# Designed miniproteins, single chains, continued (3), part 68

Each design is a single chain, and the fold is of that chain. pLDDT is the mean over its residues in the fold that is shown.

## One batch from the design tools (miniprotein)

Design m10492
Fold by ESMFold2-Fast:
Structure m10492 (fold): chain A 96 residues (1-96)
Amino acid sequence: MREEMEREIEAVMSYLAGKAYLEEGNYEKAIEYYKRAIEAAPESPLAAEALANLGEAYFGLGNYEEAAEAARRALALDPENERARALLAEVERALA
């Protein structure tokens, strides 16, 4: 449907903006845009990737509980998401 396509475009554009901010080290803006991407397409493969990257941004801010939650949500959508799995291992090491 048209509205579904518009939401998918919004999700992709927000995801790409989030990645750009994450690469700049602007974790607060990365979090904002990844949340928009997830809200636009919450059960999509893109949402799994956005959740993994959201968790990385939280980890960068030292928000380890939120990072672990985002990674677990990514794995719930895509159990084979290597980035989310790696992030959970890093959070467990940081909390040890």
Scores: mean pLDDT 84

Design m10493
Fold by ESMFold2-Fast:
Structure m10493 (fold): chain A 116 residues (1-116)
Amino acid sequence: MIKTVRLSPEAVAALGEALGVDIRSATITIEGNEIHIGVVAPTVEDARKAMDALEKALQEAGAKVKSRVIGETADRAVGVITAESENPEEAAIKAFEKLSPQVAEDVRKALENPEP
């Protein structure tokens, strides 16, 4: 079963402030033992900085980072990081707690009520 959550505009703003970058949207997908975090930013540099911070936070949360991709699409940059954990939801929440407690709470609530 796949769970996908999109961060609220307030959580996106808080994450951008915590990272010192501009972020337009962020999504978290849990698929089996894998965590996929997607970030949309106005520039490749913003996306790269966000991916660097997320990679460190995921590693410190005990997840194993498997891949990281950054691409440009129609005047935007998209970063996707994939990590693996035996407890993916807990690892994702813990990673965001290291970046912003406010974002972590938004993630926790969204994972409890995932979109169908």
Scores: mean pLDDT 83

Design m10494
Fold by ESMFold2-Fast:
Structure m10494 (fold): chain A 79 residues (1-79)
Amino acid sequence: MAAAEEALAAGREGRPEHVEPLIAALSDPDPEVREAAAFALGLIGDERALPALERATSDPDPRVRRVAEDAIARIRGEL
């Protein structure tokens, strides 16, 4: 999954310019891409992602929901 791998790489680099593309990736039709984007946004820790991650906690895929909840907690400094 190239798109999911690219999202994870963006999270590891932690550059501010990656935040908006990762927020867009939370709406990707592939649940693996949405999961990777949520995880990457949690690694970057940018509060701009919070509204999109809160929507992702209602995602039809349980893995995406769990990663989004974890990402919100990380951004808020709760783990």
Scores: mean pLDDT 81

Design m10495
Fold by ESMFold2-Fast:
Structure m10495 (fold): chain A 69 residues (1-69)
Amino acid sequence: MDEEARKAVLEGNYKEAGEKYLEIGKKTNDPVAYAAAARYFKQAGDTELANEAIELAKKLGNEKLAERV
């Protein structure tokens, strides 16, 4: 599932890589996939999509830390 996203990175298609990792994050609820999407959207210069992916990663990643509060 992430093979196409990795291929896009290798080809320098960072916006496509960001879009592929965003879809992986939606399917798996994996904050790491959203963080990867944000990284590649920044490489592509798409700050709005990068910020959206960062917020999605925070919502999922911070839940386990919030269990101790």
Scores: mean pLDDT 75

Design m10497
Fold by ESMFold2-Fast:
Structure m10497 (fold): chain A 81 residues (1-81)
Amino acid sequence: GARAEAAQALGNIGDEAAVEPLSKILEEDELPLVQLVAAKALEKIGDERAKEPLRKGYEKLSKHEVEEVRLYAEKKLKELE
């Protein structure tokens, strides 16, 4: 959807100004697919300010009802340690 496409585009641009809007999508979006795209975009940018939003977002996704989403988030949390 449009939000996932916007998050991916922001990640491809790689601008540090994208950290705040991507962090908001990761924390507030209702769709786990959109949240995961925002998280991948933040990882591509590689800004240190993204570390806490990524940890918080993956911690939330590790409690998701879909097992595949939980397992992916748990793997990512271990990589952020």
Scores: mean pLDDT 79

Design m10498
Fold by ESMFold2-Fast:
Structure m10498 (fold): chain A 71 residues (1-71)
Amino acid sequence: AEKHLELGKELAKKGKYEEAIEHYRKALAEDPDYAEAYYNLGLVLEKMGQNAGANYFYAKALALDPDFKEA
């Protein structure tokens, strides 16, 4: 799970948002309660202008970890 999260973060830094989403999906397939993966999905969707999707994943991250604000 962590390896896919880190790969997703590297891809997002390079602007490869679709590939980043794919790795975050793989992280969540291995650990469905991975709050940081939901948060990073929200960040990528926000950068893509998909604010409704971003808000959904931010809410998921906060539900799993109420104190989660930063990576």
Scores: mean pLDDT 78

Design m10499
Fold by ESMFold2-Fast:
Structure m10499 (fold): chain A 75 residues (1-75)
Amino acid sequence: MAEEERRKRLEKEILESLLLMIKSIIKLAEKNNKLSEEFKKEALKTLELVKKRAEELGIPEVVEEAEKLIKEIEK
């Protein structure tokens, strides 16, 4: 029981860390106008995976943040 709760918390932290990393890269790229098409493709793929996993885990805040980042990249 405790190990399953710990694994779910760790997985949530990993998903949140991935979102923060992508958000930081987007913010840095906006300053430099250098967001590559390859990065956009990989980031969208990663965000869709994060969104799907967050939905499976029932973490709506992560789903919402992933959707926001997807919209930012698709601009």
Scores: mean pLDDT 77

Design m10500
Fold by ESMFold2-Fast:
Formats: structure tokens, C-alpha cells, sequence
Structure m10500 (fold): chain A 71 residues (1-71)
């Protein structure tokens, strides 16, 4: 399940980057928000499974997306 959520989050991140490059800022923000939510959920599941390294990496990814969304 973690791998599936990460794969979906990465796909949304790529779509968001493409939307941003095209100047569709509202669409990129929606895609980045959804990607962040998936990475946060994947991090929670990884932590529950005892995979602290994967959880840490996913939380960093979610934090980067949060920063992008705030400015």
C-alpha cells in the first residue's frame, strides 16, 4: 500500500510540475496538494510498519510540497 501511495503521489507531482510549467498555477496547486496528502498518508503507514527511514523521507517530500504551496 505504501508503494502504491508513493507511486500515485509521484505521478501527481509530475502532473503538477507540467501544469506549473504551462502557467496553470491553480491546477498545479491542486495536484501538489493531492500529492502532499498521499505522501503524508504513506509516511503514516510506513511509520506504523516500523519503517522510520521511509516515513522520514516521505515527510520531507510532503514538507517541500507544503513550502511550494505556501509561496
Amino acid sequence: EVDRLVAEGLALLRQGMAAEEAGNLDESRRLYTRARELFERAAELAEAAGDDITAGVLRVAASVLKTVLEK
Scores: mean pLDDT 80

Design m10501
Fold by ESMFold2-Fast:
Structure m10501 (fold): chain A 67 residues (1-67)
Amino acid sequence: AAAADAEARAGELGTRHRQLYVRAKKLMEEGKSEEEIIEELAKDFGPEVARNIVEAVKLQEKFDAET
C-alpha cells in the first residue's frame, strides 16, 4: 500500500514537474525574464518550486550548449 501510494504520488508530481519544465522552457524561448517565469509558475506551486524549475532549465541549456 505505501509503495503503491508513493508511486502514484511520484507519478503525479512527475507529470506536474514535466509540465512546469516544458512551460518554463517555452517562456524562456519567448524571451521572458527569469523573474516573469518565476511569477507565472509560482501562482500554483509557490516561488521555491518555480525557481527550482527555472534553474533546472537553465542548467540543461548550459550543458547542451557546452557539449
Scores: mean pLDDT 70

Design m10502
Fold by ESMFold2-Fast:
Structure m10502 (fold): chain A 81 residues (1-81)
Amino acid sequence: EKLSPEELELEILLSLARMMANVARLTAERNPDNEEVKALTEEIERLLEELERAVEAGNLEEAERLLKEILELLKKLGEAA
């Protein structure tokens, strides 16, 4: 199998997004009474699903936009925790 440069970029973005979502889930588990952390984690999970769909569609621009949104939510989650 040969990955194009675009396919490689999509795989990198997906891997980063999955890592960020995992950090969010662990943060929510450690802060079970924090409703803001829970809401931010749920939104990150939703954006991960959208990013996975963008990757399946080969939409690099959309995947990059979604990763940026996930990162901003992860920053807010860190401030809320």
Scores: mean pLDDT 85

Design m10503
Fold by ESMFold2-Fast:
Structure m10503 (fold): chain A 78 residues (1-78)
Amino acid sequence: MENFDKGLELYREGKYEEAVKYFEEAIKEDPNNAVAYYFLGLVYKELGDYEKAIEYFEKAIQLDPSNEFAKELLEELR
């Protein structure tokens, strides 16, 4: 997944605003990409947008209920 991989690269570099664009394109290509929703939650948390972070973590958990990290982060932000 080219857009997802680029998003991860930018996330690792701390380029959070650019990473958002690539993760958003990744979910447009695959709306069931639970991991892309999880990383969008992480990016928005780093940007201080907790409302968006909560929305993306909820979607990540809906698609992949086994993601315990997303569940812990969602509980922290609620």
Scores: mean pLDDT 84

Design m10504
Fold by ESMFold2-Fast:
Structure m10504 (fold): chain A 60 residues (1-60)
Amino acid sequence: MEKLKKEAEELAKELIRLMKEKKVPSEKILEFVEKFIELMNENPEEALKLLKAELKKLKE
């Protein structure tokens, strides 16, 4: 689990950076962070899948 958490944190940082570049409102970024933390506590694998999907959407 430690490796999954670290990987998810790295991806979350990249996603937040991209969100800022796309001018996503800070309140939405905070909501995402809150949801992500909750999901990481419940299901780290699903949290990683969500991060990868969101990164793909933002890179398109």
Scores: mean pLDDT 76

Design m10505
Fold by ESMFold2-Fast:
Structure m10505 (fold): chain A 66 residues (1-66)
Amino acid sequence: MVELVFEVDAGEPKDEEEFRRRLELARRLAEHARALGEKLKEYLESQGIEVEVRVVGRGPAGEEGA
């Protein structure tokens, strides 16, 4: 069993405007990472490898976001 973790971090904002901008970017990156992780999981499972994918960032994934 292989665990893949994608972590999306907005970084340290300097201003409120940059904070919002980074939040928007983090959201987009998190969505992109989830889609990529899902494809990778399917591919590896097709090779007989059991994979768990987790994305941390935009989504309150909780237990469902594995």
Scores: mean pLDDT 65

Design m10506
Fold by ESMFold2-Fast:
Structure m10506 (fold): chain A 84 residues (1-84)
Amino acid sequence: VLPGVTADTTPEQAAELLLKALPEVKRIVAAIGLFDANFKREGYLIILELKDGTLLVAFVEPDGTVTVTKVDENFNPLSEPVTI
């Protein structure tokens, strides 16, 4: 669970919290807010580049639950999603 995530957290703030939690991250590629049909936040989609050149796709729920998937350069999944 990612600490400090609240309903008021922006996608950029969620990405910065992930960056602090994951020391192997080289940079943030994208930070996207996800919303339902009523514009209520469903979570955040964050794409991170690791220092070894692999990519992590992280789904962060509003409660701070994080699901991560390793992907290749074309964003094809290399593993099943893991919740942390």
Scores: mean pLDDT 71

Design m10507
Fold by ESMFold2-Fast:
Structure m10507 (fold): chain A 57 residues (1-57)
Amino acid sequence: GSLAPRAAESQARGQEVARLLSELLRAGLPDEEIIAAVRAKAAELGLTIGGLAVPAP
């Protein structure tokens, strides 16, 4: 496939979340805390099915 810089940035954000998940798993955190951290990171990076995340406190 062909890659545009913007598409590569979105992929990099996804890899950042994956790396965080791996690190949290290695740290032995409980699933609840891992899920919360990953969700917060995804929201911070604007990752969602629509490409736009609306934070709901």
Scores: mean pLDDT 67

Design m10508
Fold by ESMFold2-Fast:
Structure m10508 (fold): chain A 86 residues (1-86)
Amino acid sequence: MKVVLIVRGATPELQREARGAAESAEASGGKGTVTVDGDTVTVVMENAGPGGALAAVGVATQGFLQGGEVKTEKKGDTITITVDAK
C-alpha cells in the first residue's frame, strides 16, 4: 500500500514527526521519501506497512489537535492524507 502524507504549515515538530513516518515505512521494508518546500512537508511511503501507516496517522492526529484540518483520499492502492495546520 502507498501512503502519501502532506503537511501544510508544518511546525518544526511536525516536520520531525513526518520524517519519522518515512523511517517507520523503511523499517517495515518499504520506501519513504521526504520533500520539504517551505513549511510544506510531503512524505511518500511505498509499501508503508503497519509502522509507516500508524506513524502517518499519528502526524495527522497531532496536526488536528493543533487546530489543523485533516483530509484523507483513497485512489486505488494509494491513500493520501493531507494536514492543513493553522
Scores: mean pLDDT 80

Design m10509
Fold by ESMFold2-Fast:
Structure m10509 (fold): chain A 55 residues (1-55)
Amino acid sequence: SPLEEVLREREERWEEELRRMEGADPEEIEKFKEERKRELERWREELRRALERPE
């Protein structure tokens, strides 16, 4: 699914950012992970809605 592939690419980019955060405060890393998971969920839902409502 195009939606699934786009989400996968986004997730991979965030994982790359996490790797670059190595050495940062563990609390900051956990916050980043949780924030990105919430963003991914929201973005997935928005993208799904966009695909299902042609104008």
Scores: mean pLDDT 73

Design m10510
Fold by ESMFold2-Fast:
Structure m10510 (fold): chain A 60 residues (1-60)
Amino acid sequence: MEKAREAIRAGDYEKAVKLLEEEIAREPTAEKYALLGAALFKLGRDEEAAEYFAKAERLA
Protein backbone atom coordinates (compact mmCIF):
# COMPACT_ATOMS: atom_id res chain seq x y z
CA MET A 1 0.00 0.00 0.00
CA GLU A 2 2.64 2.59 0.94
CA LYS A 3 4.45 2.23 -2.41
CA ALA A 4 1.16 2.80 -4.26
CA ARG A 5 0.49 5.95 -2.22
CA GLU A 6 4.04 7.17 -2.91
CA ALA A 7 3.51 6.64 -6.65
CA ILE A 8 0.30 8.72 -6.48
CA ARG A 9 2.07 11.53 -4.58
CA ALA A 10 4.89 11.48 -7.17
CA GLY A 11 2.35 11.71 -10.03
CA ASP A 12 3.31 8.24 -11.35
CA TYR A 13 -0.29 7.10 -11.78
CA GLU A 14 0.61 4.26 -14.19
CA LYS A 15 2.86 2.72 -11.51
CA ALA A 16 0.18 3.35 -8.86
CA VAL A 17 -2.40 1.42 -10.94
CA LYS A 18 -0.02 -1.55 -11.29
CA LEU A 19 0.85 -1.59 -7.57
CA LEU A 20 -2.81 -1.27 -6.52
CA GLU A 21 -3.87 -4.11 -8.84
CA GLU A 22 -1.25 -6.32 -7.14
CA GLU A 23 -2.44 -5.24 -3.67
CA ILE A 24 -6.11 -5.88 -4.56
CA ALA A 25 -5.22 -9.36 -5.86
CA ARG A 26 -3.76 -10.14 -2.40
CA GLU A 27 -6.38 -8.40 -0.24
CA PRO A 28 -9.27 -6.37 -1.75
CA THR A 29 -10.40 -3.40 0.40
CA ALA A 30 -12.56 -0.31 -0.15
CA GLU A 31 -9.47 1.91 0.33
CA LYS A 32 -7.50 0.09 -2.40
CA TYR A 33 -10.39 0.34 -4.87
CA ALA A 34 -10.79 4.07 -4.09
CA LEU A 35 -7.07 4.72 -4.67
CA LEU A 36 -7.15 2.73 -7.92
CA GLY A 37 -10.15 4.78 -9.06
CA ALA A 38 -8.33 8.02 -8.22
CA ALA A 39 -5.21 6.95 -10.16
CA LEU A 40 -7.30 5.91 -13.19
CA PHE A 41 -9.16 9.25 -13.09
CA LYS A 42 -5.81 11.11 -13.18
CA LEU A 43 -4.87 9.06 -16.26
CA GLY A 44 -8.12 10.16 -18.00
CA ARG A 45 -9.62 6.66 -17.73
CA ASP A 46 -12.85 8.06 -16.31
CA GLU A 47 -15.17 5.11 -17.02
CA GLU A 48 -12.82 2.64 -15.31
CA ALA A 49 -12.31 5.09 -12.42
CA ALA A 50 -16.10 5.32 -11.89
CA GLU A 51 -16.39 1.50 -11.77
CA TYR A 52 -13.68 1.21 -9.09
CA PHE A 53 -15.18 4.05 -7.02
CA ALA A 54 -18.48 2.12 -7.11
CA LYS A 55 -16.67 -1.04 -5.93
CA ALA A 56 -15.04 0.94 -3.10
CA GLU A 57 -18.44 2.26 -1.96
CA ARG A 58 -19.94 -1.27 -1.95
CA LEU A 59 -17.08 -2.64 0.19
CA ALA A 60 -17.16 0.25 2.69
Scores: mean pLDDT 83

Design m10511
Fold by ESMFold2-Fast:
Structure m10511 (fold): chain A 69 residues (1-69)
Amino acid sequence: AEAAARAAGEAAAKAATGEAREAALQSYDHTWKGDTLGGVAAILAATGEAREAAARAGSQSAKAMRDAE
């Protein structure tokens, strides 16, 4: 479950560039480690395009955890 969540979030983060990629990397890292509040905080700390990338990466990581059940 955690490995699948990490892989999905990482793939989503790699699709982004610059600040958006950095925000996405932080978001999914918290999410696959089970730190839901840290993942949300990483998304909220980002703005504009970076926030959208972070939300997408976190969402993909969470979906992978759900699918691995």
Scores: mean pLDDT 68

Design m10512
Fold by ESMFold2-Fast:
Structure m10512 (fold): chain A 69 residues (1-69)
Amino acid sequence: DDKLYEELGEILGELAEVLGELEKKDPEKAEKLKELGDKKAEEATKAATVETGLKGAKELLEEAKKLLG
């Protein structure tokens, strides 16, 4: 359980860095990523599990890296 929270924290940290770079390079893509993040947050809230939140965060990070190039 603690390891899942640790992984989530690491991924959220990377997401914040990538999002910051996207906002500087392409604010339109950053807005798209934020919209996707909102959907993933809603899914995690509804499922009420760290595992769902972690999966959503990983998927969002991959999409963010893809948008950044």
Scores: mean pLDDT 77

Design m10513
Fold by ESMFold2-Fast:
Structure m10513 (fold): chain A 87 residues (1-87)
Amino acid sequence: MAEEELRRILKETLELGNEYLKKLDEAKAAGKISQKELSDAVSKGVAAALELVGLLLELDTTPPEEAIERARRIKEEFKEYAEKTLA
């Protein structure tokens, strides 16, 4: 059930994005990050969501295992970027 796994990863990535956006807004308000750092992190999150949607749409032409592996990497790369920005 690769579609269900991809949908789960997409949902989890969007939930993480919402939590990180709140923390990034708070950090920017506290002067801990710049407007550019906030903007770059938001752009990274949007790009990650679009790539995950693309993988879900390509399931008929992409091997399920490769799609799931790529989706997990996209989520982890976004998480690492957001956490690095907040550090």
Scores: mean pLDDT 81

Design m10514
Fold by ESMFold2-Fast:
Structure m10514 (fold): chain A 68 residues (1-68)
Amino acid sequence: KAEELVRKGEELYRKGKEAEEAGDLEKAIELYEKAADYYQEALDLDPTNTEAAANLVAVAAHLVALKR
């Protein structure tokens, strides 16, 4: 189940990067926040999931850069 949540997060993270590249920052923030939620849920189920942890850090960095 944790792996399924990681894959859902990865899909949203990819869409968020596409929105950011297109200049739709509001959409990018929404998609990154949804991706972060899935990665966090994966970590809640499996705290040792290094993929979820690494991806959550990456998404958080994007959110920090986009929020002023």
Scores: mean pLDDT 82

Design m10515
Fold by ESMFold2-Fast:
Structure m10515 (fold): chain A 59 residues (1-59)
Amino acid sequence: GPALEEARRLLAEAEAGRLTEELFDRGQAMIVRAMAEGEVEEATALGRRLHELAREAGL
């Protein structure tokens, strides 16, 4: 759905080295929305990767 597609777009920006606190917050919000809409497995995988990137960036 749209929330999962936006989460994938934001994760692609994070992977490209454009991870900021604002992008992290937006990404997390879209992941939570995608999970609420039933896309649990894919959204969970995106969330784990986003958190790994945030940890590496010191966020």
Scores: mean pLDDT 87

Design m10516
Fold by ESMFold2-Fast:
Structure m10516 (fold): chain A 98 residues (1-98)
Amino acid sequence: MEREIEVEVRESMATMLIEIARKLIEQGKLEEAAEAARRALEVLASMEEATPRAGEALKEVARVAAEAGDLELVREAAELARRMGLPEAAEYAERLAK
C-alpha cells in the first residue's frame, strides 16, 4: 500500500522530467535535455517494482537521450530496463543505441 503510493509518485516524477527534457530538445538545449532525462532515469532506478508505466518511461528516456545525442544514457536506460525485468523497454533502448 505505502509502496504503491511511492511507485506512483516516482512514475509521475519521471514523466514530468521526461516532459521537461522534450521541451528542452524543442528549444535546442540538448545538454540540458540529457540532464533532465538522466534525472528521470535515476528516479526510475529508485523504484522498488517494475511496472508497465516504468517500462514506457524508460523507452521515453532512451528516445530523449538518443535525440540529445547521449548514447551512454541510452545504454544506461537499456541496462536498467533489463535489470528491472522489462524486456520490451530494454530491446527498444538497445535498438536506439546501435
Scores: mean pLDDT 83

Design m10517
Fold by ESMFold2-Fast:
Structure m10517 (fold): chain A 84 residues (1-84)
Amino acid sequence: MEAEVQRVDEEVVRLLREAVKAIEEGKGEEAKKLVEEAVELAEAALPAMAALGARELGLDEAEVAAALRAHLEALREHLLALAA
């Protein structure tokens, strides 16, 4: 799980970096696709990330998952607005 979470983090960051570059280049549709792909990868890893975060912070896993989901949704909406 550790290596898988790290791999997903690296890939999500790469996709988000490419999305920002696409926004800067006026490629809004490409940027939207990259943002959606990054969100899908993060959502797939969310249960594993929530479990790790709950163990490290001594918090409830469901609360950590809810917080991560809320942050992911806010990030998605912000980046999609920039791509428009």
Scores: mean pLDDT 76

Design m10518
Fold by ESMFold2-Fast:
Structure m10518 (fold): chain A 72 residues (1-72)
Amino acid sequence: ALELLFQAEAYLAKAEEALKAGDYETAIKYARQSIEYAEKAVEESTSEVIRKRAEEVKKRALEVLKQAEELK
């Protein structure tokens, strides 16, 4: 579960960097990966702290995905 959260956060950081660089295709790709790992972290974790943090990562990744899709 914690490893899935770290993967979600890593992909979110890459998605945000790609969005800032104007690479919308890469931003969409990494945002989708971040969402997938965050959802797995929520589903597999019994820790309230990990689940809440993963939900925050998912929310931010969805915002990146939406912005990148609109600017594509």
Scores: mean pLDDT 84

Design m10519
Fold by ESMFold2-Fast:
Structure m10519 (fold): chain A 137 residues (1-137)
Amino acid sequence: MSPLERAKQAALEIAKALGFELKQVSENRWEITREIEGVRFSGTLEISSKEENGVLTVTITLVIRAEGSDIFLRLVLTETIENGKTKYRVTVQLTDFEDNKHLIQSYESDDFEEAVKKAIEMIEEALEWALERLKER
């Protein structure tokens, strides 16, 4: 399986685990939606790849907004292959532009399955924080 094929499989696994509905809009891009406790989250899931100076980087980016608010969640899962060595980085960011607040968490691993599991855990936590912020308003 190529790095890009592995990324597509991981992206679909993450979206499915998080309960998102997917609509494919291009080969490497999906529109995603989920409703949780009356809050509709909508956004995009995208896969990109870049090769520069012998380094291959494949990135899964999930960006969602809580509709009717200025609350955004971003998940970035990056696979970097350099000189036959592979590393994974997961970053989840929650941004509330109305309150000028943000939360960012990152995790690094050399194991693909651990990185995917951590991505799911981190974005589930971020969704819970987004819901609590909306309830406090």
Scores: mean pLDDT 84

Design m10520
Fold by ESMFold2-Fast:
Structure m10520 (fold): chain A 65 residues (1-65)
Amino acid sequence: SVAEQAVDAVEARLPDEIAALVRMAYGFAKANNLDPVEALRTLADSLPPEVAQIVRDAIDAAEKA
């Protein structure tokens, strides 16, 4: 899925601590029948700007694929 591709891309580029937060947000969204892409965008809003940009760029790239 788009969200799975975005998660894999950010996990490869971010520190383990942030990668864990991204994986948790994705898992939480799936478990609660929420949009996982929206959950990842919401998480990005809480991260430092440089890290947030990596997350948002990964989502945008996956959505265009």
Scores: mean pLDDT 78

Design m10521
Fold by ESMFold2-Fast:
Structure m10521 (fold): chain A 73 residues (1-73)
Amino acid sequence: MAEALEEELRKRLEPRLRELRRKRVEEGEEVGIDEYFELLSEVTGVPVETLREMARRGTSEEEAARLFEEALR
C-alpha cells in the first residue's frame, strides 16, 4: 500500500537529504531548490522538467517542500 512505499522512499531519501544538507551547511550555503528537484526526481520518478515548471510558476522552496510531501504520498 502507499504507506509502505512512502516508508521505503523515506528510508532511501533521508540519508541523501541529510548528507546534502550537511554538505551545504559546511559550505555556508543552504540547499537550493534545484537540488531538491533533482533529488525528488531521482527518488520519486517525477520528471525534473515538471518540477522546474512548478518553480517557474512561482513555487517557493516552502511550496517545493509541500510538493515533496505530496509526492511521497
Scores: mean pLDDT 62

Design m10522
Fold by ESMFold2-Fast:
Structure m10522 (fold): chain A 95 residues (1-95)
Amino acid sequence: SLEEEVLATLEEILPEEVVERVRQLLEDFRAGRISDEELVERLKEIAEELAERGVPREDIVLALSALITWLSTQPRMSPEALRRMEEYMRELGEA
């Protein structure tokens, strides 16, 4: 599935524990346990944590780009929430 392809991409560039956190968030979102806005906020928190840990911004941007590709296919993802994630990725890549 596209979800598994995205997660496989993340496994190449991010720590295993972070990929598992992301996997759980995507599952919670698909199951309706969290909103699109909550998912975006939690993904931003993870991205900020990765930056603080010294993960290269290029790798974080690549991970967010892959996630945005998957999120854009989700019926429960609002255009507003998706735009917020795209803006965050752009700002992070410009730093």
Scores: mean pLDDT 85

Design m10523
Fold by ESMFold2-Fast:
Structure m10523 (fold): chain A 66 residues (1-66)
Amino acid sequence: AAAVQQALDNLFKGISYLKEGKYEEAAKYFREAADLLRQAATTPSQRQAADFVEGLAKEAEEKAKK
Protein backbone atom coordinates (compact mmCIF):
# COMPACT_ATOMS: atom_id res chain seq x y z
CA ALA A 1 0.00 0.00 0.00
CA ALA A 2 1.26 3.47 -0.94
CA ALA A 3 0.41 4.87 2.51
CA VAL A 4 2.84 2.49 4.26
CA GLN A 5 5.65 3.35 1.82
CA GLN A 6 4.98 7.08 2.33
CA ALA A 7 5.06 6.53 6.10
CA LEU A 8 8.43 4.76 5.83
CA ASP A 9 9.83 7.53 3.59
CA ASN A 10 8.73 10.15 6.13
CA LEU A 11 10.15 8.06 9.00
CA PHE A 12 13.57 7.80 7.29
CA LYS A 13 13.58 11.55 6.52
CA GLY A 14 12.72 12.23 10.18
CA ILE A 15 15.62 10.03 11.33
CA SER A 16 17.98 11.81 8.90
CA TYR A 17 16.98 15.25 10.25
CA LEU A 18 17.23 13.97 13.84
CA LYS A 19 20.85 12.88 13.18
CA GLU A 20 21.58 16.40 11.88
CA GLY A 21 20.08 17.95 15.05
CA LYS A 22 17.23 19.49 13.01
CA TYR A 23 14.55 18.64 15.55
CA GLU A 24 11.72 20.77 14.09
CA GLU A 25 12.07 19.09 10.68
CA ALA A 26 12.44 15.65 12.32
CA ALA A 27 9.22 16.24 14.31
CA LYS A 28 7.29 17.24 11.15
CA TYR A 29 8.33 14.09 9.28
CA PHE A 30 7.68 11.81 12.29
CA ARG A 31 4.20 13.39 12.66
CA GLU A 32 3.43 12.71 8.98
CA ALA A 33 4.72 9.12 9.31
CA ALA A 34 2.64 8.48 12.46
CA ASP A 35 -0.51 9.92 10.84
CA LEU A 36 -0.07 7.71 7.75
CA LEU A 37 0.57 4.62 9.90
CA ARG A 38 -2.56 5.32 11.99
CA GLN A 39 -4.68 5.65 8.83
CA ALA A 40 -3.32 2.32 7.50
CA ALA A 41 -3.50 0.47 10.87
CA THR A 42 -6.00 -2.41 11.10
CA THR A 43 -4.34 -4.50 13.87
CA PRO A 44 -3.25 -3.72 17.47
CA SER A 45 0.41 -4.27 16.47
CA GLN A 46 0.10 -1.72 13.63
CA ARG A 47 -1.54 0.81 16.00
CA GLN A 48 1.35 0.28 18.45
CA ALA A 49 3.82 1.06 15.62
CA ALA A 50 1.95 4.33 14.95
CA ASP A 51 2.06 5.14 18.70
CA PHE A 52 5.83 4.53 18.73
CA VAL A 53 6.46 6.91 15.81
CA GLU A 54 4.16 9.54 17.42
CA GLY A 55 6.39 9.22 20.51
CA LEU A 56 9.43 10.00 18.34
CA ALA A 57 7.64 13.11 17.04
CA LYS A 58 6.87 14.31 20.59
CA GLU A 59 10.50 13.79 21.69
CA ALA A 60 11.76 15.74 18.66
CA GLU A 61 9.22 18.53 19.37
CA GLU A 62 10.45 18.79 22.98
CA LYS A 63 14.10 18.90 21.86
CA ALA A 64 13.20 21.63 19.33
CA LYS A 65 11.81 23.79 22.18
CA LYS A 66 15.18 23.69 24.00
Scores: mean pLDDT 81

Design m10524
Fold by ESMFold2-Fast:
Structure m10524 (fold): chain A 88 residues (1-88)
Amino acid sequence: SVEETRRIAELAVKIVEEEPLDEVAVGVALLALSVGYVVAKKEKDAESLEVIAEGAERVAEILEKAGREEEAEAFRELAEEAREAAEA
């Protein structure tokens, strides 16, 4: 489960690194991390939640550097939710 979550997070980061200005690519990355978050939260998998948070933060940094503030904020919010869930 954690290994699968790491692969999802790495793929999401890679997609956004390659296509930070592509709205569909960014949307797919957000969907993938959001699904990972929902599953990890339901399973109470704190390690997977931390992986999702780290992945979302990396995507947010890439988008911020690309001038995509609104999209970066969505990923930062997801990262915060995932960290809070991991500590619960």
Scores: mean pLDDT 85

Design m10525
Fold by ESMFold2-Fast:
Structure m10525 (fold): chain A 61 residues (1-61)
Amino acid sequence: SKEEALKEAAKLLGVSPENAEAWVSLLDSFSDEQLLELLMREGGLSEEKAEEVLELLKKAK
């Protein structure tokens, strides 16, 4: 479900589900490549974890 995807993304990011929802809003403004870069640089994630989170954010949209 969208809610479950959001919760899993929040867990991987180490943030609240509400903060993860803010990341979902970025899907409308940024490309996949730009979001992966942001997840790695600002989110502190490895490339593999950033890709996993990006797919979860897309499911939560």
Scores: mean pLDDT 83

Design m10526
Fold by ESMFold2-Fast:
Structure m10526 (fold): chain A 70 residues (1-70)
Amino acid sequence: MGSKKVLEGAKHYREALEALRRKDYATAIQHAQKAIDYANEAIKSGELVRAARQLIDLAQEVIKLAEEKL
């Protein structure tokens, strides 16, 4: 059950990478923020906490890269 939140977060992270590849930086930031939200929900539930923290770190890097291009 908890893996669903991490999976949804990973899906949004993948969409953020695809947006970044297309140079759609605003959309990349939005999807990266959603990935962080899902990862935080997983952490609150005590589910896959290490994977969720890794996802937050990866999504934060996407936000930094996209913000540098805006």
Scores: mean pLDDT 85

Design m10527
Fold by ESMFold2-Fast:
Structure m10527 (fold): chain A 110 residues (1-110)
Amino acid sequence: TLENLIDALSNFTKAKEAIEKDPKDYMAWFTLGLAYLALGKYEKAIEYFEKALEHAPEEYKPLILTMLGRAYARQGKLEEAIEYYRKALELDPNNQLAKRNLAKVEKELA
């Protein structure tokens, strides 16, 4: 809806402002990564997710690693995607999102 678009743009603007004030704001970097991933700008998404990962607490790293894997998979870089999904599962073996995405990419690579 129009409201969802306005909310997404507001969140994007707030994330950019948050990074200007604190370059270690991992949630702001993650938010920008998600926005660029949704726009199909995978190289930018990867850059921002890597910045998020650098500053993230351990508990959030499996999610960020899974999103890095998704960005690489959408670029067709399936081997890199598998590596990131495996790293996510090393930190959180019960991560259902990483398990599903890994299984999908392994089938595409075979």
Scores: mean pLDDT 87

